# Designed miniproteins, single chains, continued (3), part 92

Each design is a single chain, and the fold is of that chain. pLDDT is the mean over its residues in the fold that is shown.

## One batch from the design tools (miniprotein)

Design m11390
Fold by ESMFold2-Fast:
Structure m11390 (fold): chain A 63 residues (1-63)
Amino acid sequence: SLEDEIRLALASILDGLARVFEKQGKYEEAAKLYEEAARITSGVDPQYAEELKKKAEELKKKA
């Protein structure tokens, strides 16, 4: 659906921004963006949402 496409697009944008922050050592900020992306996509792509949650958890250990 269009709603699902929009959710995936938004999650992709947040994932990309989180990666930029991660590369800059901004782990707390990156983790928050991964968590938001996971929340948005959880009903559309549960596997992708779990990957994003795991990234957030790993970054929180570095923050």
Scores: mean pLDDT 86

Design m11391
Fold by ESMFold2-Fast:
Structure m11391 (fold): chain A 94 residues (1-94)
Amino acid sequence: MKLELEMELGVLHVAAAVLLVVSKKLGDKETAERAEEILERVRELEKELEANPELEPEEVEELKKRIEELRKELLEEIKELEKKEEERKKLEEL
């Protein structure tokens, strides 16, 4: 349903925005740039969803797939940032 897709995109939008703020605060330019790219792609999907008031079942499946791909990319960026933070803490103990 369109509402479910809008809610999923909204969650991804917030998550990507938080990742962007956190990575900028940590000085991680690479993660910040990738978070910004994800955020821009989420915004494009939001625009596509708003531009099409009636979604065919095949269009819903394509959008779900694109949303899932963005979710996976976002999760990978979060894991990479966590790994970098853990490595930094380990270096501080040495």
Scores: mean pLDDT 79

Design m11392
Fold by ESMFold2-Fast:
Order: structure tokens, then C-alpha cells, then sequence
Structure m11392 (fold): chain A 100 residues (1-100)
């Protein structure tokens, strides 16, 4: 149903947001503490695993969005997930730059 789809989309947004918030915090802490190259590599590997998890959520959200293309609330949630994913990607690229 549309209600079940909306609840699932909200759950996906919360999960993606938590992953991004954690990655951002770990990145900021690495910068402040002048993390070693080994520590940065561990953060990159951890984040790559989390990005795979987010990609699975994105696929699930895309399927939901195809079933209910005219739902405005679902479109807004989808837009928010895209923004969170973009921020997560920037954090990942920033860590790669720190690693060399």
C-alpha cells in the first residue's frame, strides 16, 4: 500500500542519514586528531561497506518510487535521500584525498 511504501521510504531516509552523520563525525574527528594513514585507510574501508549498504537502500527506494510516481511526500523523501547520498559521497572523496 501507499502508507506502507511511505513508512519504508521514511525508514530508508533515517538509515541513510545515520550512516552519513556517523561518516561525517568520523571524518571531522580524523581531521582534528591528524589521523594516521593507516587510520584513514580503515575509515575508507568502513565507509565503502556503508556505501554498499546505502546503494541497496537506494534500489529499494527506486522500486517504491516507481510504484507511486505521483506521491508528493514520497518525492520529497527521495530528494532528501539523494542529498544525504551526495554528502556521503563528498565525505568519501575527502577521505581518499587525505589518504593520497
Amino acid sequence: SMEEALEKAKEILEKVKKIKDEAKKEYEEALKNKASKEEIKELIEKLEEKIKEVNEYEKELAEISRKYPDNEELREITREVIIEEAELTLIYLSLLLLYK
Scores: mean pLDDT 89

Design m11393
Fold by ESMFold2-Fast:
Structure m11393 (fold): chain A 63 residues (1-63)
Amino acid sequence: HMHLSDEEIEEIAKEVGVSKETVRKAEALLDINPDLSDEQIAKILGISVETARKIKEAIEKKR
């Protein structure tokens, strides 16, 4: 229900090795469509499927 804080976004970005903008975009995509696959997120954001999975898991754990 709540969006991630800037600090939470920064933590995920550092842990996964991506920019904070990438994490924010992933959160926005999942807010609009929670059923997006790791492959779909990876293609939209231009990242690897493994990176997309890690971001998705991290976001889901914070919600």
Scores: mean pLDDT 80

Design m11394
Fold by ESMFold2-Fast:
Structure m11394 (fold): chain A 80 residues (1-80)
Amino acid sequence: SAVEKELEKLLKETLESIKPELSEEEYKLVEELFKAVVNGDYEKVEEILEELKKKLSDEDYEQIELFVENAIKARETLLK
């Protein structure tokens, strides 16, 4: 859907705004997390979140977790 694509773009832009504080490896994990959310691959979402939790600061992790939660809710709302 158009709204799902706009949400993907918004979240990618938001995650890119954090990139200056992240390593390239961490940024790639965040990009994979975003793709998993868009695709509805919630098992992959949980796997990547566990990896990010080990690598990111608590502050950065909370920000990523919040965006994932909001993205999933928006996706579910648009598809139901």
Scores: mean pLDDT 74

Design m11395
Fold by ESMFold2-Fast:
Structure m11395 (fold): chain A 61 residues (1-61)
Amino acid sequence: ADLAQGEAHLARGKEAFAAGDYAAAVEHYTAALGHYIRAKASEAKLGEVLALIAEAVSKLP
């Protein structure tokens, strides 16, 4: 299910971010966003993922 895939990618993205792997975090957060859009997730959830992507991108060189 798209929602479950979105949650899995969001969790992996957070793990990558905590490890300092911001490129992997962006990849997983972007995958999570795609799955959440397909699942018609709430505006709040989409906003959360977009904020996480922006933060991870800001950490890239």
Scores: mean pLDDT 84

Design m11396
Fold by ESMFold2-Fast:
Structure m11396 (fold): chain A 73 residues (1-73)
Amino acid sequence: MAELEERARKLEEELRRLGEEHYEEVLAALNEAEKATLEQIKATLDPEEARRLLLILFGQRVRARELEAAEAA
């Protein structure tokens, strides 16, 4: 079903954009376990694929924080 693939693609694009916009903020807020995971991703994957996954992960983190902030406001 092309609709589900399109939704997944749009979600990934949105997450990558959020990760890009908040990259430095999220990077500075990582704990030791998250930093270790980030180093493993960088060591295991090609730089381009590693960056793509990092932006998605950072975007997910930003989105979760924004949802909590919206509920608190």
Scores: mean pLDDT 75

Design m11397
Fold by ESMFold2-Fast:
Structure m11397 (fold): chain A 65 residues (1-65)
Amino acid sequence: MKSAEAQMKLIRLVKEVGLEEAIEQVAADLGLDPEKLRETVRALMAKGHSELEAAQLAIQKLLDE
């Protein structure tokens, strides 16, 4: 899945089921560790990104390695 497609799926899922469940579903679909994705989102939020921005940047970072 392209990073852009993964980010769009995350946005939709956050609106439907909330951030926590969206992270688990996207991580499973991409073969990522959901805990690593959650930690990356939290780290980005601590740097001043919004919840949605942090989640999108986390996916981009993890897919880019």
Scores: mean pLDDT 78

Design m11398
Fold by ESMFold2-Fast:
Structure m11398 (fold): chain A 77 residues (1-77)
Amino acid sequence: GPQGLIKAGQSVLEVAKELGASKEVIEYAQQAIEAAKAGDVESAKRYLQKAVGLLLEEKGMDAVMRVAERTVAAQGG
């Protein structure tokens, strides 16, 4: 739902900043959070896919796994 997408976008944003990912990763993560807050789940998913895909390309699978772990923790895992 929208709250899960907000948490996922925030996790991408935090990991991107921590690892020095490109401005484009940060912007896609921010757009995903904004769309999710507006209830636009479809746009939020598209922006999140773009952010994660670019983060994977720039920083590798370990960065994506860190996003997944942080997202689960942020959801009370």
Scores: mean pLDDT 84

Design m11399
Fold by ESMFold2-Fast:
Structure m11399 (fold): chain A 62 residues (1-62)
Amino acid sequence: GDAELRRLAEELGVPLAVLRRALELLRQGKEDHAGVLLLIHTGDAEKARAAVERLKELAGLP
């Protein structure tokens, strides 16, 4: 939910608006675009990859 998304934003040091945009990209099947967006904001490929997986879990995506 929204509270979980806010906690993830705080954990990663990424603006909530960026996580919401990444989540929307994932819902559209644009996983690579979501990954690149998160990489730009985290500066860390491992954190970006983990963030993609956490967002997929929160959205109920495979």
Scores: mean pLDDT 84

Design m11400
Fold by ESMFold2-Fast:
Structure m11400 (fold): chain A 62 residues (1-62)
Amino acid sequence: SADDEIALILQEAADRLAAGELSPEEAVELAIARLRANPNVSEEDLARVEARLRAWLAERAA
């Protein structure tokens, strides 16, 4: 399902962030790029997840 594919993309970005391979900003940008490239992710799902990721990044910066 799209939700399973979204979860996999987010987990991959989170794992690379935890490994020190990406900054929080780079992890968010990579996740958004992969979601945009995935044909099973709708524009509505992409907008929702992008908003959530950017909110998470803003909270982390505070």
Scores: mean pLDDT 85

Design m11401
Fold by ESMFold2-Fast:
Structure m11401 (fold): chain A 55 residues (1-55)
Amino acid sequence: MKEEIDKVLEETRKKVQEINDKLKAGEITLDQAMEELNKLSEEYRKKMAEIKKKA
């Protein structure tokens, strides 16, 4: 359980960093970055719900 949570957290942090890096580099707009962050937040929520369901 903890290992699955830690993996989801690390994957989420990496994706957030990638979105921020793209925004900083001008590869995406602020609106696109916010949309990607919202999608990432929803994905994180779904993964956490699945982990809780296995508990």
Scores: mean pLDDT 79

Design m11402
Fold by ESMFold2-Fast:
Structure m11402 (fold): chain A 80 residues (1-80)
Amino acid sequence: MEKNEEALKLLERAVEIFQKAGKVADENRKNPETAEEAISKLNEVYDYFQKAVEAIRNSDFDKAEESIRKMEEILKELES
């Protein structure tokens, strides 16, 4: 029960970060000067999101947490 709850919590965090990154990247894409960087960083967030989901499936919560942390770091760079 508790392990399933932790998996859901990690997945919810990953989804929230990905949604925030997508929103910021969409705003930055409307400016030609920031569009390329926004797309590149959103692709990095998506790659780590995929890694987090795979880690959650394997019950490797440490790897999931590492991937989510990387997503958070990239999101902060997007929020410049």
Scores: mean pLDDT 81

Design m11403
Fold by ESMFold2-Fast:
Structure m11403 (fold): chain A 69 residues (1-69)
Amino acid sequence: MLEEELKKQKIEEARRLLEGMERQRAGLLAKMDEAAAADPSIQPRIDELRAEMEKALEELRKKLEEVEE
């Protein structure tokens, strides 16, 4: 039982780190949006990168959930 508690705490810590990364990514995307406002020609590339990052992050979340199962 104690080992299960420790496992849950480690998984929760990993989730906190993931949330931190998500916040940091949001800041990066905001800066990219500012760049696109200055040069709209890069907007389609930024949209593609945004979609790729979201997909990769979603896969990481799913893998974390599978570990909990």
Scores: mean pLDDT 74

Design m11404
Fold by ESMFold2-Fast:
Structure m11404 (fold): chain A 85 residues (1-85)
Amino acid sequence: MEKLKKLKEKIEELAKEGEEIWKKVEEAKTKEELEELLKKAKELKEELKKLLKETEDPELKELIERMLEELEKLIEKIKEKLKKL
């Protein structure tokens, strides 16, 4: 139970980081801002992938997979914005 609680707290932290990146991407107007956000999004993706490999709980695994899908969409959005600048 303690281990599961710690995993949920970590997932919550990573979810908040994803929301912050999303907001900043909508507001970003410079190539430098978008490149920094892309780096942060990729780092968050690596953390989620590690967490997914360590997670045996099916419900948490599904949640992490959903977060990874949303993060991939965000990464593609950042890349498209970078191409237009």
Scores: mean pLDDT 82

Design m11405
Fold by ESMFold2-Fast:
Structure m11405 (fold): chain A 74 residues (1-74)
Amino acid sequence: GAMLDAAADRVADLAEEAYKNGETLTFTAVFPDRATAEAFAQRFVERLKERGIEAEVKLTELPDGTWRLTVTVK
């Protein structure tokens, strides 16, 4: 949805700025379910790829059923 697209645009802009400065960036967020976490991860990675930025993605299920997304830009 539009909310995930807007959030992905914002964090991709921040990641691009860090990347241009030669900095590593680690983004971490918690999502209510796996589908939402995967949908955000796909949007974020797609936007980074459009900018020529490669990212590592890790999804971790938490004991309460929420999902932690970690994206590392190198």
Scores: mean pLDDT 82

Design m11406
Fold by ESMFold2-Fast:
Structure m11406 (fold): chain A 65 residues (1-65)
Amino acid sequence: GSMRQQLLRLIGEILALIGEIFDLQRLIKQNSENEELVEELKQRIKELQERRNRLMKEIQDLEAS
């Protein structure tokens, strides 16, 4: 596909990850009394943020080409 189609696919994946992070942040707020669950959810958010950052770098690399 065109570079535009590749960019749109990467943007779609990033938006999905942002949505998942938002949902996990809501769960933290709803379960603030459960320290163990909050710590687990924060670790999962960190993993999703690292994946988002990798996809953002792929967009930058694509624009540099």
Scores: mean pLDDT 85

Design m11407
Fold by ESMFold2-Fast:
Structure m11407 (fold): chain A 58 residues (1-58)
Amino acid sequence: GKLYEALKTITSDDPKYISLKKGDIVEVLKEVNEAFILAKNLTTGKEGYVLKDFLKEL
């Protein structure tokens, strides 16, 4: 799928949202809307929603 890089470290207390470390690579599972994607963090294997503004397309 489409790959993105995390631009910053984000810690989520909500299991619906993905936690990221700056430089983590995520795979797009679904484009939800203009602001959010459903993604898989390839480093942790966790899935969740993330703001596109926190990601850089590879």
Scores: mean pLDDT 83

Design m11408
Fold by ESMFold2-Fast:
Structure m11408 (fold): chain A 64 residues (1-64)
Amino acid sequence: MSVEELLEKAKETLSKLIEEGVEEEVLEELVEKFGKYLVTNLGESEEEAEKKKKELLEYVKKLL
């Protein structure tokens, strides 16, 4: 599974959680955990993980 596929699945999951009324603080925590997962388990650079986290946070803010 590619990092791009995981990013798209993360966006879909976040969209579902927003629809269910999950609080922004919980969504931000999930984005933070996703970034840590990319570095720790997939060997992504911290710089690339930070870019992916920013993309997800912007996506969340756009949907809220």
Scores: mean pLDDT 81

Design m11409
Fold by ESMFold2-Fast:
Structure m11409 (fold): chain A 89 residues (1-89)
Amino acid sequence: TPLQQSLQLLQQARRLAQQGNAVDALRQVLRAATLGSTPAQNGLNSAMQNMGAQNIGQAIDIARQNPDQSSRYISQSVDVAIRQIQSQI
């Protein structure tokens, strides 16, 4: 289902963020959000807000410049989204 696909993408994003790959982690969160998962959309918005980004392009630029800090924000938002999806499956 789209919800299970969203979960898989968010789990991949978590792994990438834990490795300090904030840019690729953010791209996976964006892909999960585009599948129509509300938890994933909320996770993307939360991560961007914590990073101080107004749009995805700015978020990617911030992630490149500050990967460690961005990875922490992405991990936090992704963990919340994963828990919310798991409660629905």
Scores: mean pLDDT 87

Design m11410
Fold by ESMFold2-Fast:
Structure m11410 (fold): chain A 75 residues (1-75)
Amino acid sequence: MDGRAANVLATAEATAGPEVAEVARRALEEATSEEEAERLAREVREAALRGGASPIMAEGIGRAVLTLARERIAA
């Protein structure tokens, strides 16, 4: 799981810049509930779109962040 989180952050940064990677990191580290994880993952998707990511890439990054955040909360 740790390596998967690092890969998601690297992909976010490479695709849409360090601002999106920062929001994604906060989602992965600070989310304490499923509702919060969903909200932060949506913010990651929106930031990625604003940063110039394609809709497909923004969706992929948001989904990966949400999945990893949920797994950490459930653990």
Scores: mean pLDDT 80

Design m11411
Fold by ESMFold2-Fast:
Structure m11411 (fold): chain A 60 residues (1-60)
Amino acid sequence: MFVLRVEFPNEELARKKAEELNKEHPDVKATVEGKTLILETSLSVERAIGIALRLIGDAL
């Protein structure tokens, strides 16, 4: 199991991305703490990194 944290500019954007992730990747649990998106997954590290990079790109 891997846990990744991605910080967004605001809580609203983090919540929106968490909802999109939960819809697109049912094997992933995305939760939000303030501006931080917490991604919990049993997927491979490479796949988890791919998801994190996409989130960072969308936040920039």
Scores: mean pLDDT 72

Design m11412
Fold by ESMFold2-Fast:
Order: sequence, then structure tokens, then C-alpha cells
Structure m11412 (fold): chain A 55 residues (1-55)
Amino acid sequence: EKKKEIEEKLKEVEENVKLNKETKEYLRKALEASIKGNEEEAQKYVEQAVEEYYK
């Protein structure tokens, strides 16, 4: 169930925003951490996604 939610959100983002593979991977990990309730871990992955996006 949680994996399905992450996959659906990533598909929506992928269709609306052209992101590279690494950025999408970090966003996926951020969503997974958020669903698990690990806010600090989710924030770290969001920061990594931003770094990859600007590469």
C-alpha cells in the first residue's frame, strides 16, 4: 500500500515535471521516509533531490 502511494505520486510528478532519474529516486525516498514518520530523514532526501536537480 505505501509503495503504491509512492509510485502514484512519482508518476504524477514525472508527467508534470521532467526530472532526471537521480532526482526522482531521492523524491521517492523522501516520500517513503515521510510515510514512515521520519520527518528528518525525509528532509534530507528532499535536500538531496534539490542538489541533483541543480546538477
Scores: mean pLDDT 71

Design m11413
Fold by ESMFold2-Fast:
Structure m11413 (fold): chain A 95 residues (1-95)
Amino acid sequence: ADEYVKKGEEAIKQGDFEKALEYYEKALKIDPEYAEAYFNRGLAYRAMGDYEKAAEYFEKALKIDPEYKKAWALLGEAYRKLGDEEKAEEYYKKA
């Protein structure tokens, strides 16, 4: 699974968010409980401006690993971008 996460991260650096999502999907087919792969899918959607999908994948990462502090912070940002200030503040407190 790590190989596909690294390839996805390289695709993000190249600005190829669709290719990154393909690599993270391959990682998740090998390990469906790979919190980092869900988190990185959230990062890709965030970079594309899709804050609803970003929030969905950060929530999936946090369901697997509730101690993933960066996911709490970015989940707060995603809800703030969606206009949900109350949820944003709740999630920032967990980061």
Scores: mean pLDDT 84

Design m11414
Fold by ESMFold2-Fast:
Structure m11414 (fold): chain A 67 residues (1-67)
Amino acid sequence: ALSEEQIDAVFAAFDVDGDGTILVGEVRQAYRSLGFDPSIDELVAIIRAVDKDGDGTIDWAEFREAL
C-alpha cells in the first residue's frame, strides 16, 4: 500500500512553487512516480472528477482522492 509519506514526497516534487497545487499536465507523471500507469482516458476522467472548477490545477487532497 502507498504511504502518505510517499504521496507527499511525489506531490512535493511536482509542486515546485510550494503553493500546494500541481498542473493537470503533470498529474500522469506524478501518478507514474507512485507506481500507477493510468491511460489518457482514465486520467482525463479523474481530472474532470476532482478539478470541478476547471482551473487546471490539482491540490493534495484531490490528488490523494483520485488515487
Scores: mean pLDDT 72

Design m11415
Fold by ESMFold2-Fast:
Structure m11415 (fold): chain A 55 residues (1-55)
Amino acid sequence: SVREELRRERARYGELMEQLTELTLKDPHSEEAKKLAEEVKEIRERVRQLEAEVA
């Protein structure tokens, strides 16, 4: 279901945000931090789309 997918994407978003914060504190210009930031952006947009769908 869309709500189940939203729950999973929200959980993943939180985990990646925590990892990105740690990487950014160590080296804000690392390739890993840049790739994670792009992944976080994609998941954030997905969460927004799913939230609009269940509203």
Scores: mean pLDDT 82

Design m11416
Fold by ESMFold2-Fast:
Structure m11416 (fold): chain A 76 residues (1-76)
Amino acid sequence: MTEEQKAALKELVDNIERLVDRFEQADADPEKVEKLRKAVEESRTALENGDYETARKHLKEALKIAEELLPETRFP
């Protein structure tokens, strides 16, 4: 994995962590929000351990959950 790809993964994890906070504050499905938080936490842990393959796998799952939450969530 290139340094640019590693940096992109870190930024994406940060962005999704912020998105989790927004879903928690909005009228979002709490079960899906919890799954999203868990996937992001697993991705963060993998990144901290230098396991970019595992981080990418969990990040892909997090993105899928976020895509399902976006049309269902009404932000203020």
Scores: mean pLDDT 78

Design m11418
Fold by ESMFold2-Fast:
Structure m11418 (fold): chain A 101 residues (1-101)
Amino acid sequence: SKADELIEKGRQALREGKYDEAVKYFEEAVKVSGGKNARAYTLLGAAYLMRGKYEEAVKAFEKAVEIDPNNPAAYQLLGLAYEMLGDEEKAREAFEKAASI
């Protein structure tokens, strides 16, 4: 699909350290999927984490786990983003959810 093509381009940008370019590809992947692609949101959040955009990363990961609540990787990344924001309680809750899946 078009979303899968954009995700692969974004993943290549992440591998090359081109985080701004990766964000743009994953934002477009979210858009063309009608906001229903958990993988695109997880990768968007990861790109925001690499850019130090922790609040934006949290929002992206929250959307990812809303769409796919059985994704332990997305909960682990959500926990990391909360730790970077200093929210120890929310980080712990996210890590506990990841471990329970």
Scores: mean pLDDT 89

Design m11419
Fold by ESMFold2-Fast:
Parts: C-alpha cells; structure tokens; sequence
Structure m11419 (fold): chain A 85 residues (1-85)
C-alpha cells in the first residue's frame, strides 16, 4: 500500500515535469519522501538535495521517453535517503 502511494506520487511528479510544472513536481517528490521517512525529521539540505536529484532523474526520463525506468530510479534514491536518516 505505501509503495503504491509512493509510485503514484512519483508518476504525478513525472507528469508535472512533462508539463513544465517544477513546483508541483517538487511537492509530489517531497510527499513521497515524507511517506518513506514516516514523519522522521530530514535536514533541509538533505531534503533539497534529494528532491533535486529525483527531479534530474525524472527530467532525463521525460527526455528519453522512459517513465518506468525514471520512476524506479527515483524510488531508489528516495529509499536510500530514507535509510540514511
């Protein structure tokens, strides 16, 4: 259930990147990170760096036309960050 919610948020972020709505993309990525960290405090610098890294992956996925690969890579980045905090 939680993984499906994260994948849905990342799919929404991918569509936002395709639409050029980077603010909406950032909000959906941030929400996915919050689900994975279960409300644990994430330092702002770590959160910002993770969001930017995920945005780069999603943007590249849009350019390559491969949403499945981009979402999988984004999920792994978020999981690595959640495990580190």
Amino acid sequence: MKEQSIDNLLEMAYQAVRAGDLERARRNIDAALDLLTQGKYVPEEVRDATVERVLEVLRKGVEEGNPEKAIEQARRILEETAAAV
Scores: mean pLDDT 82

Design m11420
Fold by ESMFold2-Fast:
Structure m11420 (fold): chain A 65 residues (1-65)
Amino acid sequence: SFPKRTDDDSLDLDIAESLEKQGLTELAKALKEAIKNKNWENVDKALKALAEGNIEEALKILKNG
């Protein structure tokens, strides 16, 4: 079970680094930007889209949210 979000930047940053290592550099950059802006609603929505395998939707949420 994944824990409830505790406003822990470390987990979200680790996910962004993992995406960058997979060659999803633009998605990783957009996620890091949302984290820096503390746009947690868009971060959570994007992570949900990524969990569903929808990379394009995740990027759209981060850029247009």
Scores: mean pLDDT 73

Design m11421
Fold by ESMFold2-Fast:
Structure m11421 (fold): chain A 100 residues (1-100)
Amino acid sequence: ALSAEEAARRAEEAARRAEEAETGEEATEAAREAGEAANHAAANGAATSAEAGRRASEGAVRAALAAARKAEDGVEGTAAAMHALAGGVAAALAGGVPTA
């Protein structure tokens, strides 16, 4: 599994790719990747770095918004955006919720 910091970096990079994507397909792919990275951060964020969890969450949300804007067929873009948003929420909750 990725460390929380590696997952956060991956989510941020995927968010940039989604925002810079020229096609809805590329934005959708990047959003899925951001969501997966945020889920990895959620698994490790509260235990290792709440800050990394927050960054991964923010990256996933940014990727979700970019995919939603650029997806032409709506269906796959919406699914990828929801996946990215779910990962982002999980990362934020793991970083903000006491794990004691």
Scores: mean pLDDT 69

Design m11422
Fold by ESMFold2-Fast:
Structure m11422 (fold): chain A 89 residues (1-89)
Amino acid sequence: SLQEAVDKAAELFSKIDPDLAKEFREELERMVKEGKLTPARFVGLVLYALGKLIDDYLKGKITKEQFDAGAKAMVEALRLLDKALEEEK
């Protein structure tokens, strides 16, 4: 389900950057509650989070290991979305 994809994506991000994971979860839950969560918006939010991760890395706020782990979490979040969409067909 879409909610299960949201929960798993937020859990993956929480292992890397708890503040980013909290913002990601809160925004996804807001979109779900408002009936506005679409695949495009989910992808947009993942790309936004990736952009923040890149900025933090370039500013020296996070390590390369944290950046690499974050990038892997973004890819996994997109895979979870794809799986959720396939199960709804």
Scores: mean pLDDT 73

Design m11423
Fold by ESMFold2-Fast:
Structure m11423 (fold): chain A 59 residues (1-59)
Amino acid sequence: ELEEKKKFLEELDKEIEKNADKVTPDSPEAWKLLEIIKEVASRTSDEESAIEELYKLLK
């Protein structure tokens, strides 16, 4: 289960990287995603918990 969630996030990261040149600093979508990541990082104490929370928020 955790491995599947990790794979989901890895695939999402690859898709973001592929379109990185289309993301600008003034993109509201990019800033919103960054805020979600920051929130999860501040709330979780370990990598496994962070993966679980990110999967829930992004799925």
Scores: mean pLDDT 66

Design m11424
Fold by ESMFold2-Fast:
Structure m11424 (fold): chain A 72 residues (1-72)
Amino acid sequence: SEIEELKEKLKKDPKDAEAYYELGVKLKEEGRFEEAEEYYEKALELDPKYKKALEALIELGVEKLAEAVRRV
């Protein structure tokens, strides 16, 4: 799977901010929002100017909040 391929890539290069971002995207697609959030945060920890990861975190937060409000 793409998730396993990205995890293997990170074993070889644990400072690859892009790989953390891509893994977050794939986890979000699987509905694993909390894991996706952690990986996006890790990407920003490695590269604080990584705009794609920041935008992904904002979108994820909005989606999580919207779903929580809809259920209440």
Scores: mean pLDDT 79

Design m11425
Fold by ESMFold2-Fast:
Formats: C-alpha cells, sequence, structure tokens
Structure m11425 (fold): chain A 56 residues (1-56)
C-alpha cells in the first residue's frame, strides 16, 4: 500500500512538471527499487498500476 501511494505521488509530480508518462513511470520504478530493495521489474509493475489508478 505505501509503495503504491509513493509511486502515485512521484508519477503525479513528474507529470505536472511535463515529464512524459513512460519516463515518469520508469523514474518511479527506479526510485522504489533503490529505496526499498525490490527488483526493478516488481517496482515497474507497482508504478504501472499507480499510473492506471491516476487515470481512472
Amino acid sequence: MELFEEAKKIIKELLEKGVPRDLAIAYAAHYLSKRYGISFDEALEIAKKAYEELEK
């Protein structure tokens, strides 16, 4: 839950700054992977789902 909320916050902030969707998602995934020690693939799935929730 907390990882998902952090991903949403990061993606939203980057989109507001004019960063393209794919780069915002990739940045959030990289941040989560490094901060929480999860794999990039796992972080990327979390970031993708966070973005989908922001667009609903």
Scores: mean pLDDT 82

Design m11426
Fold by ESMFold2-Fast:
Structure m11426 (fold): chain A 56 residues (1-56)
Amino acid sequence: SPVEEKLEKIYEQDFEAWRRLFLSLGFSEEEAEKHAEDVAEASAEVDRRYLQAQAA
């Protein structure tokens, strides 16, 4: 769906941005990747629910 395609792009961008941010804060590459994945997933889920709610 258009929502899923948009959320996939947002996830990719958020993951890269968060990974870079966590690395700048002194986290290891492994820790930064793990935290970035968790945050990007949570952010994408909130965006998905918000967009679906607007359609109701």
Scores: mean pLDDT 77

Design m11427
Fold by ESMFold2-Fast:
Structure m11427 (fold): chain A 80 residues (1-80)
Amino acid sequence: SLLEEANRLILEAMRAAEQGKYEEALELFRKAAELIEQIEDEFEREVTVALGMMSASLIEDEEVREEALKILTEAERKAR
């Protein structure tokens, strides 16, 4: 499902961030965001964004953390 794939990408992004691969991490967050925008169920979308934001908030690099959070919040805003 889109939910499961988005969650997988967020976990992969967090692994990349843990390894200092920040550009890869942000690209994975952008891919997850594209899938989140396609989730029709509002509750599933909200839960996915919330979990993603909780994960992203743990990123040590402030700039990368801020960009990841922005990517996820923009995805929620764009979802219709």
Scores: mean pLDDT 86

